# Ledger of designs, part 70: designed miniproteins, single chains, continued (3)

Each design is a single chain, and the fold is of that chain. pLDDT is the mean over its residues in the fold that is shown.

## One batch from the design tools (miniprotein)

Design m10417
Fold by ESMFold2-Fast:
Structure m10417 (fold): chain A 95 residues (1-95)
Amino acid sequence: SDEKKLAEDLKGIAEISERYLELAYKGEYEKALAELSEEAEALEKKMTQMDKILAIEEEIFEELEPEREKLLDGDKVEEMYRLGLKALEKLKEKA
């Protein structure tokens, strides 16, 4: 079903993004790109409901906007990492 496919795609996005976010937090950007780029491209090619995915991401972005605004003026890497994980958890809940 379309709902099952959307749930699968959202979960896939969240799982890849969590792995990228963890490696980025550790400063391991080259490793993140090497290990995740092909998997991310394969997932993107299989996605069929981009409009719905983007709408869900926008809803989560709007919910977390007050927390994000507090982080814009400083080097708050740990807080940004935790906010990212919170956003991805909300994305999984929409699946």
Scores: mean pLDDT 77

Design m10418
Fold by ESMFold2-Fast:
Structure m10418 (fold): chain A 70 residues (1-70)
Amino acid sequence: KEEEIRKELLELMENADISKLPEVVRLALELGADAEEMLKVLKERLEGQEESELSKYVKESIKILEEHLK
């Protein structure tokens, strides 16, 4: 069901390898995930990676969601 898929997608975004986040975000959007909830998770994850080179992947994922929400 939609609620269960949404929960799994959010959990995947929290636990996925940061380098895979742009791909995970694109897939989640195709599956009907809530872009606003995904954006919240990514912003929280960015706070933990702000000084890391991996922050580029989180920022790219955030941009994908923001473009979708326009």
Scores: mean pLDDT 76

Design m10419
Fold by ESMFold2-Fast:
Structure m10419 (fold): chain A 74 residues (1-74)
Amino acid sequence: SAADLLQRLLSAWGYTGSAAEIVARILAREGENLLEHPDPELRVLGLAVMRLQADFGLPVDGVVDAAIAALLRK
């Protein structure tokens, strides 16, 4: 799943968290550009969202839009 891909990528980057926790943090910021967030942890999640966008052929912008939210809710 997209959540499992994000968890594996973030774990490789040294980020700690379950797939469910990562998804919950990202979905709490639906409609936001995570790369522009003042929290450095959320900016790291924004980089992971960009990799997910690239893997699924979506525009690579770091925005938690409806397409990303739908992928993560599965």
Scores: mean pLDDT 83

Design m10420
Fold by ESMFold2-Fast:
Structure m10420 (fold): chain A 102 residues (1-102)
Amino acid sequence: HMSLSEATRKAYQLLVEAYEKKLSKDEILKRVQEFLDEMEANGFTLDEIERVLARATLFVISQALADKDYETLQRIQEAVEEALRERRAKHGADPDAPLPPF
């Protein structure tokens, strides 16, 4: 089983790469969906996955504020929110629920 620490590291790597490479929303969405599939395959709950992504997103927010790159930040936030909304719907949860607190 993948550790929570390894899952957190993978989420950081994914979102940092998306930010640094200025990936499109569609590319970020695809990578986040693939990450969600991998985390579920490793036995993580949706709540655990959402908290890991929320923490990784906070790191990207700090970088975007320093760089004043709000466009890339918005694309990342929208892609993460869309991927989680679709995943919540698949599990019968509220698709519009906000990201959990850290």
Scores: mean pLDDT 82

Design m10421
Fold by ESMFold2-Fast:
Structure m10421 (fold): chain A 91 residues (1-91)
Amino acid sequence: SSAAKLKEAEEQVKLILENVETDPKKAEEAKKKFVELLEELLKEQKKKIEEEKNPEAKERALKKLPEVEAEIEKLKAMSAKEFVELVKKSL
């Protein structure tokens, strides 16, 4: 389910934060899995948008898709260290 994938994504973020200084390879592996989970969640969101019966809600969601896709591509391109710096700026 999407909820289970969100929980797993949160667990991967914790692994990145815990390991970025002490085990960079483990942090990179966790970051790769985090991005894969985001890509899976995006696929589920696209299916949900296709099934959306409210035309206004569907149009709003479709307008936001390119922004979400761009954010995931940006996350995919960055290192675990760069990801941690983004997270620290948000806290």
Scores: mean pLDDT 85

Design m10422
Fold by ESMFold2-Fast:
Structure m10422 (fold): chain A 77 residues (1-77)
Amino acid sequence: MDALRELGLSVVGLAEAGASPEFIRNVLERAADALERAGHTRAAQELREATPRVEEAVAKGDVDEARRILEEAAERA
């Protein structure tokens, strides 16, 4: 399974459990940094671009939109 897809499922689960938008943003930023260090530059870029949109969706309580954004980022990576 692609690492971005696994991350997306984990982040959606955290949002459903009531994790703050700021916590979700920090998780995604750290994941992007790890991907970049591993040489997955495209995946890191797609995740960085998706991060503010995911944070906004979580802030609005729209977990389905957050899931869609993360799935799209994983497909582009």
Scores: mean pLDDT 83

Design m10423
Fold by ESMFold2-Fast:
Structure m10423 (fold): chain A 66 residues (1-66)
Amino acid sequence: SELDALLAEARALMEELAKSDDPLLKFQRRALENALLMAEAYGEAYAPVLRALIGWAKKLIAEHEA
């Protein structure tokens, strides 16, 4: 399902964020961790929010690596 794919992507991003000691990247890791918990509670209805948070995390990682 789309939700399962998003959950897998979010977990992979959390592993990348965990490699950094940057406080902003640590904050985004916690945000994704909370989003996974919310997705478990609300299911498919939370998929659009999880997708947006994944997009934000990817942008932040890219800006940090530039």
Scores: mean pLDDT 82

Design m10424
Fold by ESMFold2-Fast:
Structure m10424 (fold): chain A 95 residues (1-95)
Amino acid sequence: TSQKSIDSAIDILSKGTFQKIDTGTPDDAIKSAIDLGTTAINSGASKDSYKKTAKAHGKAGILKPDSQKIKDYLKKIGDKVPDTSNKQLKKIKDD
C-alpha cells in the first residue's frame, strides 16, 4: 500500500515537468513545465526529490529528461523549492 502511494505521489509531482519537456518544443514546453513543475514542487518536492523522480522514471522505462533541461529548470526555480518534500514522501512510505 505505502509503495503504491509513493509511486503515485512521485508520478504526480513530476508529471508537469517531464511531459512538457518530452514535447520537443523547448521554449514553450520549458515555460509550461516551469509553471506546472513549480506547482508540483510546491506540493512537496525538493530539488533532491526531483532528481530521484527523474531516476525512478528512467528505471520504469520512461524517457529520461535531458540533464541540461533539468539543470536549467532547477536554476530558474532557485532555492525557494520546499526542502520538506522528503519528509512527506518518507511518511507515505512508513504508512
Scores: mean pLDDT 43

Design m10425
Fold by ESMFold2-Fast:
Structure m10425 (fold): chain A 80 residues (1-80)
Amino acid sequence: SMSQLDLDVTLALLDMQASVAEISAQRSENPEVRALAERIRELSLQAKEAVLAGDEERYKALKEEIQRLNRESQQLLAES
């Protein structure tokens, strides 16, 4: 269970993450990075739904998947 402050902060961070991913999906020159960004955006919105539903297990799984995709994106950007 989350406190109201923890809930508000978590939702704000997920909204920020989705917004950053949307910008990356629209503006990145690398098509593989754009595809990963679109997936991160979708998962961030699903994570927000999980938080609002109180589904802590689903939120944890989605958070871990988002972290994996962010690492993959960073690796692609480092391979120049």
Scores: mean pLDDT 85

Design m10426
Fold by ESMFold2-Fast:
Structure m10426 (fold): chain A 57 residues (1-57)
Amino acid sequence: HHMEEEARIKKRVEEEKAELQRLDYIAKNTSVEEAGKFAYELLQKRREERRREGVKA
């Protein structure tokens, strides 16, 4: 049954993706200094995106 198999595969992919994302997060936080730098850059980037959108909008 096509849809049944598709649903099963989709669920499996979602579970694997969630685990990989969790492992990635743990790996990035293993080094406090490295993780801190990375997080800071992301926060700064998002703030700049919001500011830039506001300027042109």
Scores: mean pLDDT 68

Design m10427
Fold by ESMFold2-Fast:
Structure m10427 (fold): chain A 94 residues (1-94)
Amino acid sequence: SARDEAAEILEETARELIELRRKGASQAELLDVVVEGAARLNELARRSGDRELQAVAGRAMAEFVDLISRQDELSVEEFEARVEEILRRALEEL
């Protein structure tokens, strides 16, 4: 289903953010991951016509962008925990 595909994209985006942060990736590199994930989710929402999926995905991506903007204020462990929490909430809304 479109929601199953959205869940997969969200999980892949979260996993890549955690992996890149552990490797000391820049804010720009982390933002590129979110931009790619958002593009995939927007295309999925458009194909499915699911406005609720679009809203949930948009909120999760916005929360990832906010988290990345504050990455220097967070340890790697704190960043990972917050990424996992954003993912958990988004998956519960799908």
Scores: mean pLDDT 88

Design m10428
Fold by ESMFold2-Fast:
Structure m10428 (fold): chain A 55 residues (1-55)
Amino acid sequence: SDDDKAFEAFLSTLSEEKKKRATRLFEEYRRLVAEDGPGEDIDRVVEELIRIFEE
């Protein structure tokens, strides 16, 4: 999907350790979206991803 492609592009700019952290959070994000998880949980995961990219 386009979202996966965009995320992969972002990962290419990150350090090895940040890539591992971001990948785990992205997997959790995908699971929450697929399972119609609470918007609050989705927002939290997105915020953590943004923090990694801003480090």
Scores: mean pLDDT 77

Design m10429
Fold by ESMFold2-Fast:
Structure m10429 (fold): chain A 66 residues (1-66)
Amino acid sequence: SHVVKGKIVAEGPGLAVAEGVDEETGNRVTVLALDGRQGLVSNLETGEVRSAAVEVRGDEVVAEVR
C-alpha cells in the first residue's frame, strides 16, 4: 500500500479536503476524506483518482491508497 499525507485546507460536516505531495513520485495530490475513515486521492498531474483508507490527525489527513 502507498501512503500519502495532506494538510487540511477545507472542512465541512463529514468532509475534509487536504493538499499534499506524494513523496515517492513528487506529484501534487488532493485528498478527500469522508467521515474520517474513507476517501479519495486525486493526482493533480495525471488526473488519476484512487480510493484510500483515511485517518485525520489534527490538521493533516493520512491516506493509505488502495
Scores: mean pLDDT 79

Design m10430
Fold by ESMFold2-Fast:
Structure m10430 (fold): chain A 81 residues (1-81)
Amino acid sequence: SSEELLKQAEELAKKAEEAAKKGIEDPSVASEMGKTALEAAQKIKELAEKATEEDKERLLEMARRVMEAHGEVQAFALKSS
């Protein structure tokens, strides 16, 4: 169901946010945490392909937010170096 796909995407987004937080707190693991966020975004995009047209746009927007968080972690790591 679309509700199940959205719930899975929400869990993936939460995992990506947690990874981003860890990358900011410890720049030495920022690369690993960034990879976790990227993988989560890719999985959310896969869920979007299985969703109804109505939910697909919302899932793709969620994936975009996860990618933005990933970019912020990378930018922070570069400034801290």
Scores: mean pLDDT 75

Design m10431
Fold by ESMFold2-Fast:
Order: structure tokens, then C-alpha cells, then sequence
Structure m10431 (fold): chain A 75 residues (1-75)
């Protein structure tokens, strides 16, 4: 199930030592399951910020927000 996929994703992220991503990805999946557009956008922004910091690429913030907007438009 999707809930089982969320649990597995959290466990895999913890194994990789990037547990900071786990709660954000969980919030994205929860927002999708609940149809919560606001929560989805907020979680996507936070994911982009962490990715930008870890990879030293500030464009990842805008790219992540653009992907989130495109996905919402398809709902």
C-alpha cells in the first residue's frame, strides 16, 4: 500500500544518513493522500531548501517549487 511505501521510504532514508529528508517526504506523501495543496507546496519548498543546502545549488528551490506546482495542476 501507499502507507507501507511511506514507511519503507523513511527506513531507507535513515539507512543513508539523510534522515532530515524523511519527515519532509512523509509530509509530501501525507499531503497527496489528503489532497492538501497547501501542505504539499510547503513540504516541497522545504525539500528544495534542504537539497539546495546539501548540494550547494540554490536553483533546486525554484525547481522543486515548479515541479510541485505542475503536479498540483494535474490533480
Amino acid sequence: SLAEAVERARAELAKLGIEEYAPILARILEAVLNGDEEAFRAAARELGRLAAEHYGDPSLIEKTEAVAAEEIAQL
Scores: mean pLDDT 71

Design m10432
Fold by ESMFold2-Fast:
Structure m10432 (fold): chain A 83 residues (1-83)
Amino acid sequence: SIPDNLIQSFISGDTSSAISQIQQGQSNSTDVVSAMQQAAQQTGSSQSVWDQINNMGTSKNNPTSMISYGSNAAQLNQQQISS
């Protein structure tokens, strides 16, 4: 049920496409976290996937939220439902 295109985006290093899908609400937080974890396992390095997302976060968009999804999806869900 995890979108293959999202997993492949992280594996190929095309994090911008993954971010675009998330920003548009095309993927939920659980799918994003699972896709990141699967991409990290496939590449044999969770750190490389996190580094890609972190580097995109420094570029002036909202990919830092994706790091929160990957490291603490429960906390981000709390932020989403907060008033």
Scores: mean pLDDT 53

Design m10433
Fold by ESMFold2-Fast:
Structure m10433 (fold): chain A 95 residues (1-95)
Amino acid sequence: MSETTKTLIELLKEVFGENAKIKGNEIEIDGGLYILKELGPNVIAIIDKVTGELMATITIEDGKIVGVEAASPEAAGEMEVIKKMIDEYLAKKNS
């Protein structure tokens, strides 16, 4: 597991707490099962494990989550809960 993916997993454990099961590069949350895959040194893809579809990208800067973007309008609906939890976490941390 890369250093970037490892950092993201630690951050996601803090963001989701007991709402997600995280093992290796796999996340189970809101009834969905996803795989984390690096697209670059600061960008991680969230991929649906069942369909193989790209659902969202998470951007990391200086060891912190700075954003989450849905891959498509269709993915935005499925990712609504995950995005809301990340956005709420970022709002609390910056307040």
Scores: mean pLDDT 78

Design m10434
Fold by ESMFold2-Fast:
Structure m10434 (fold): chain A 117 residues (1-117)
Amino acid sequence: SLDEEFDRQLAEVVELARKLGFPDDEIAALRKGLEAVRSVDPQEAIELARAVNELLKAALEGKSPDEIAEHVRRVVDVINRLFDKARELAGTEEGKRYQAAADAASAGLGPVIVRLG
């Protein structure tokens, strides 16, 4: 199920972030951002969590700055799709939910991107 797949991806994100030495408050913010996306768009939440996992794995493996930047772009692409959906649905309750989810994901992923870039 989408729920089982998301929970699996989220657990891996938390484990990898912990292995990379991320502080507990940054891990909590990352979890909160991913869960906010799941509440609005479960499929995009799975894609975002997968992109984050690939980014964290690349960082843990000591990949080059150019390879890290490519993984960051993939994460940003998912967040941009959420903002695009919020704009398409502007003035609706669904659009407000997408905006809040995109904002939460951006807030949770900001420290991750800064720490790895």
Scores: mean pLDDT 90

Design m10435
Fold by ESMFold2-Fast:
Structure m10435 (fold): chain A 66 residues (1-66)
Amino acid sequence: SNREARFAQILAEAERAFREMAAAHPDVPPEELARRTAEFIASLYPLSPEERARLEAHLRALAAAS
């Protein structure tokens, strides 16, 4: 659906922001960077509670794989 396509674009932007933040802050734990990235993205886009939870879970999974 259009809504899922929009959310996929937001996740792609969040992944890019996470990578850039990790490169800028190599001494910060990945889990903390995931939290900061989620807060940043949520400040730019009006997300439902369900979308916010999915964003946070996605970024936490990326941090765990780091």
Scores: mean pLDDT 86

Design m10436
Fold by ESMFold2-Fast:
Structure m10436 (fold): chain A 73 residues (1-73)
Amino acid sequence: MEIESIEVEKTIIIPVGDNKKAVVVLRVTFSDGTVRRVGGVAEAPASTPDEEIIKRALAAAKENARALAAAGG
């Protein structure tokens, strides 16, 4: 199946000791009309800029959405 639209529903950054974790949740609409929430997570040292870790989590979430679309065939 193909991805028709992606919306960011949630972005959270959580401190985890000397690291921080970013969680991005996407609302993904597929060509068959299916709507799913797909998450992505990135963890990095606390010194990593929030923009960078969010970008990594977003990339992971988008890759998970694409993998799900590919596996659905």
Scores: mean pLDDT 82

Design m10437
Fold by ESMFold2-Fast:
Structure m10437 (fold): chain A 94 residues (1-94)
Amino acid sequence: MGGVKEARGVADLEKNEATIEVEADSPEAARATVNLAMGAMASVPGVKSVEGKVEGTKGIVRATADSPEAMAQAARAGVKAVELAGGKGTFEVR
């Protein structure tokens, strides 16, 4: 998929939440990338919920999980999905 610029993945252990923020060249690219990241994150064992939102060329995906390890895996899976779509990915745990 073209038009993806970057994604930032964060596993927030205090909030028990993994978040992927996406920037794209178009609303269509943002939506496609959010859907791809949601699918990748939902495939991680221990993930309980995944939601995505798109506003213009920006998207955000949030997942909750039953363990810090599952949250870190979910964030990493989301970032990898964006990288496979041609975007630049970054990932951190906090």
Scores: mean pLDDT 78

Design m10438
Fold by ESMFold2-Fast:
Structure m10438 (fold): chain A 64 residues (1-64)
Amino acid sequence: HMSKEELRQQAIEAARALAESLGLTPEEIDEVINRVKEAIDQAESEEEALARFGRLMDEVRARA
């Protein structure tokens, strides 16, 4: 079981790795990371945070 802080950190690391693997620019990576932070911070539950994160990752993959 992860704390919200640990979940947030892991989500940021995963999003950064994905964005870098897709060849996004530093500015695009910062955009993705900011959206991930907002999604986690706005979520009222761990399940909601994971669902929002998943949707953002799908959107990032679709950009490629």
Scores: mean pLDDT 80

Design m10439
Fold by ESMFold2-Fast:
Structure m10439 (fold): chain A 89 residues (1-89)
Amino acid sequence: MEEEKEEEEYEKELKEAIEYIKSTLKVPEEELKLLIEKVKLRAEAERLMKKLKISKEEQDKIAERLASTSSLEEEIEVIKEIIEELKKK
């Protein structure tokens, strides 16, 4: 039953993060769309990593890939690549 509680907490955190971005940041519409997309993609990647029990070494490599990005758009593309790689496992 701990898995069920974790799924509920995940969905709640994702909703809260999206609402925070929409209501709080007052950024241009184009930037707002990118920020929301990033949050959704990052949450999906984290969920897949947890479900697949990805090793700390693999998690560290993913973190390095994201840290090497220089723009929000680049970060989104890297997260998409990570999600595709995780789905193939």
Scores: mean pLDDT 74

Design m10440
Fold by ESMFold2-Fast:
Structure m10440 (fold): chain A 68 residues (1-68)
Amino acid sequence: SELQELERELAIKEAVRTVLESEIYFLEKLKKEGKPVDEKELAESKKQLKEVDKEIRELEREIRKLKS
């Protein structure tokens, strides 16, 4: 069903978000410890997280419309 397809897509996006959050956390921790960090990689990961968060919000809105 359409609802099952959207819920599956949401689960995949949430998994991607978790990976990105973990990577950002690790890189920011290294930076706070004064260790060298690729600032471009950190910035790109943060940009990707912002995009996936937007996609998750859009999917949650569509799922809510079908249920509500």
Scores: mean pLDDT 88

Design m10441
Fold by ESMFold2-Fast:
Structure m10441 (fold): chain A 95 residues (1-95)
Amino acid sequence: DALRALELLREGLELALRGAEEGSEELIREGARLAREAAELARRLSNLGLELLGREGVEAAERALELLPKSREEAVRVTREAVERLEALLAARAA
């Protein structure tokens, strides 16, 4: 179900954002893991748009991990942008 993949992606991105805000690499890695699971589930469902969103979520979390030791602000920005993009797409779908 596409809803399950969306739930995993939302949880993963929110967890990655929290990890960036708290300076926790472990939370960002867990967020990346959930986003990867969402992308894999979307791929099995042949939902290319959701697979792309999941892959972009993984890239955002991995970028935040690289940025965190240099700039927490940049890590937070990258993860927040990913969360906001997903929320905007979910709102558009609900309308």
Scores: mean pLDDT 86

Design m10442
Fold by ESMFold2-Fast:
Structure m10442 (fold): chain A 67 residues (1-67)
Amino acid sequence: MVERLDELLERIQAAMEREKDVMRQADLSMVMIGLAVLKSVIERVGETPEDAADLAKLEARADELIA
């Protein structure tokens, strides 16, 4: 899971670098924050089935924003 999180974080960072709209960049930043928080929790307390569901939601949101 952490590897998938890191890949998604890289995709979001790349998308933010290309994004010219400040509001859309803010939306991408919110996804990035969610991913960073999830990664921190997994690294400190371990992975749970709920974390997989949270990652899937963040992936879906990222796909909506990146298109």
Scores: mean pLDDT 78

Design m10443
Fold by ESMFold2-Fast:
Structure m10443 (fold): chain A 64 residues (1-64)
Amino acid sequence: ESTAVGREDLETGERQLIRASAAKGELEYEEREVETPEGRVRETTLTVKGAKATTLDARLAEER
């Protein structure tokens, strides 16, 4: 299993990026939004179950 977590501030557009190794084939991911006084944040969590592992660069993982 491999997990990657990224966060993006929906007000300022700031992103926090994490590199992860992800397997191709069986990919599970979850998104949630959190409101804070500093702004709204969208968290994306990826959990990978698969036969092959690949490196995921989260710099461009999300545009929206």
Scores: mean pLDDT 48

Design m10444
Fold by ESMFold2-Fast:
Structure m10444 (fold): chain A 75 residues (1-75)
Amino acid sequence: SPLEELKALIRASSKETLKSVAEDLIDNALTLSTDPEILEEARRVQELIKNDASKEELTEALERLMAGMLREQEA
């Protein structure tokens, strides 16, 4: 599935690549989303980047944000 392929690509990516992808998704979520849950997930990813969190923490938060954004798009 497209979601599983995206998860695989995220897990295979470097921390710097994940930060870049996360920054783009955060910008899109904060600009386009009206769902407070998605906005909160985006802010959580921002905080993880600011605090130089581990690749594992960043990957988990990014997967959660992406899943939320896909769910909003389907609704």
Scores: mean pLDDT 78

Design m10445
Fold by ESMFold2-Fast:
Parts: C-alpha cells; sequence; structure tokens
Structure m10445 (fold): chain A 66 residues (1-66)
C-alpha cells in the first residue's frame, strides 16, 4: 500500500534520522522482503541505522501488515 510505504518513510526520516532517499530505499527493501527478511532488516536498523528497538518494532509491524 502506498499509504503504508509513506508512513514507513515518515517514521524512518522523523525518528530514524534518515535522509528521504535512504528512507525510501529502506522502505522499498522492507516491502519487497518476506517476513524473515523484514525482521532481519528491522534488527539491522536498530544495530546500524540508529533506530530504537521500539521504533524498529513499529516499522516492522507496518511492513508485516502490508
Amino acid sequence: SAALREEIIRLLTEKGGLSEEKARNVADALLASDAAGQRLLARLMVKDGGLSEEEAEEILRLALAA
């Protein structure tokens, strides 16, 4: 869903501090991945991407619902 993609981008930019370009690339990768890949990407966003565990969990929940 375009609306879910835009919400993920918004969270990545506002909470994760990512540029719009990086947030779009991460959102597209999440939405193209299976559930296992989405969980791995969420874990990497906490470890290397500067997101809190709570913020990554919110993004993961949106991606899994799409």
Scores: mean pLDDT 79

Design m10446
Fold by ESMFold2-Fast:
Order: sequence, then C-alpha cells, then structure tokens
Structure m10446 (fold): chain A 77 residues (1-77)
Amino acid sequence: ALSAEQQANLERLMAAMEWLLGEELGKEPQRPLPRPSPEEVEKARRLMELMRQGYAAAATNEAEAERLAEEILELIE
C-alpha cells in the first residue's frame, strides 16, 4: 500500500500530468490545476511514458508491468 507521503506525491504528479496534457494536446482540465515546476513536468513526462508502456505490457507480460509499477513508485518517493 502507498504511504500518505507517496499518495500525496502521486496526486501531485497526476495533477502535473493533467496540466501537461492540457498544454501539449489542447485538452481543457476538468478542474483548476496549478502550473507544475520543471522537475514535476519531467516526472510527469516519465509517468506518462511508463503508463503508455504499462498499458501495452499489462495484456501480455506481468513481469514488465510490475517493473513499470516499481519505476512509478520510485518517482513518487
């Protein structure tokens, strides 16, 4: 289970990812989002890449899906 700190960090990265998608894809967020720091933008880009890989891997390779989950956890530590 995620710690309270990891959960808060994940929520912050998810907000940064929503902001980044709005800026790059022209999607309007459903809630007001603060502009993320450059470090949060970099982590959000990495999270989006890991989620993209995880979507493909989850259907065919459990071990790869677990590796991607561990990298996501490391981003929120």
Scores: mean pLDDT 70

Design m10447
Fold by ESMFold2-Fast:
Structure m10447 (fold): chain A 84 residues (1-84)
Amino acid sequence: DYLDEKKFFDALKNGDYEEALKLLEQDYAARLPTIVHPEFREKFEKAYKEAKEAIKKKDAEAAKKAYIEMQIYVGLDLMIRGIE
């Protein structure tokens, strides 16, 4: 949600890549089991991998982009379920 996203972005802004990685891993573990459509699950896992690699390289902009992509696929999965 908004507060989790803010915490992640604040960690990146402060150069706290260890905290950013912990928050990313927590979000991944919490959200992956909720995704029911295989297409969105695959795209979510790809975005997670890209975010994790960006954090390891200390690339805050790439990490933010990948994190946003993760949230998009979670949202798309939920929206499609809502209209089934």
Scores: mean pLDDT 85

Design m10448
Fold by ESMFold2-Fast:
Structure m10448 (fold): chain A 81 residues (1-81)
Amino acid sequence: SFSDPERFELDVEVALALIEAAIAKKIMERSNDPKVIEAQKKVIEATDEAVRALQAGDFPAAREAIEKARKYSKELDKLLE
C-alpha cells in the first residue's frame, strides 16, 4: 500500500490536510465571525470528502477534494489575516 507511489502521495497529502484543518479549527474557536465559521465548515467537508474518496480507492476524486480543501483553507487563512 505505502509502496504504491500514487497511494502514498495521496495518503501524505490527506494527512497534512487533516493536520491543517485541526489547527484551523482551534484558531476558529476564538472567532464568532460567521464567514470564518462557514469557511472552516467548507474545509472540514472537503477534507472529509478526500478521506472517503481515498479510502474507496477513487484517486481522481481524492485529488479533486484535496484541491478543494486547499482552496477553502487559503480562503479561511485570508479571513484570519
Scores: mean pLDDT 73

Design m10449
Fold by ESMFold2-Fast:
Structure m10449 (fold): chain A 96 residues (1-96)
Amino acid sequence: KIKLKTPTVGEHELELAVVQTLWDGFVKKYKIPESERIPPQTLLDLLRYMIFNSISLTASDETLREALKEYGVPEEYHDIILKFIRYVATEDLLAD
């Protein structure tokens, strides 16, 4: 299992292979078409940005959308990335 520690604990393990596995699970569950796929590297960089800035994956939609905007994610991808973040949080895929 992937282990995501609280912001107060320090080290977080997040690797491209892990993000790829999470994205593949999301694509399979929600049947995301290839035309809407986001590169796993982009998702990895975004998740690292969120961890570095102590932004919770369970934060409100408004908080997450603001984080996506501040990171520079194009608005057309906000909905699919939010669904992916919610998928990760809801399935406890980053917790033991």
Scores: mean pLDDT 68

Design m10450
Fold by ESMFold2-Fast:
Structure m10450 (fold): chain A 60 residues (1-60)
Amino acid sequence: MEKDKLIGEGKVAEAEVAYRTGTPEEAARLFDEASKIPEVKEKAQALRDKYRADLEAQRA
């Protein structure tokens, strides 16, 4: 894998961990950062939107 893609995937993984460990706000921020990396942008954006919706449902 290219270095940028590996870094992006690392940020996505960190965001997923943050979401599961109860810091969904930090998870959203990490997904936003990963979405700036073209190689993982679509994946990060899709996951961010999914977790955002889950968070809103959880808070309701």
Scores: mean pLDDT 75

Design m10451
Fold by ESMFold2-Fast:
Structure m10451 (fold): chain A 61 residues (1-61)
Amino acid sequence: AEATRQRIVDTARRLIAEKGRKPTVDELAEALGISRATLERLAREVFGSTPQLILNGLPVP
């Protein structure tokens, strides 16, 4: 669970750094190698929220 949480956050931060903007949920799912539905389920199970809310909470450069 903690490893999954860290992987999602680290991947999102990497995409923000690479793009200079917040990625879409679909871009995050693609970078993780999973479907959007799987990412949405994991976000609910690990964070108790949606992937969009997790992305909204991350800073942009």
Scores: mean pLDDT 78

Design m10452
Fold by ESMFold2-Fast:
Structure m10452 (fold): chain A 61 residues (1-61)
Amino acid sequence: SIEEYKKELEELTKEALEKAPEEKHSTIRMMYRIALQEIEKHPELAEEILERYKKELEKLI
């Protein structure tokens, strides 16, 4: 469900903020807001948006 994808997005963001250096936190927060809004506007693309988000976060950790 969309709620499950939103929860996973939140969990990934929390982990990224814990692992990433402070200077990357503003970028992570911005990426979170964008991804969250995209999932809300296009729930049919939620899985695709989440996978893209995971890959982008991995680059920052």
Scores: mean pLDDT 85

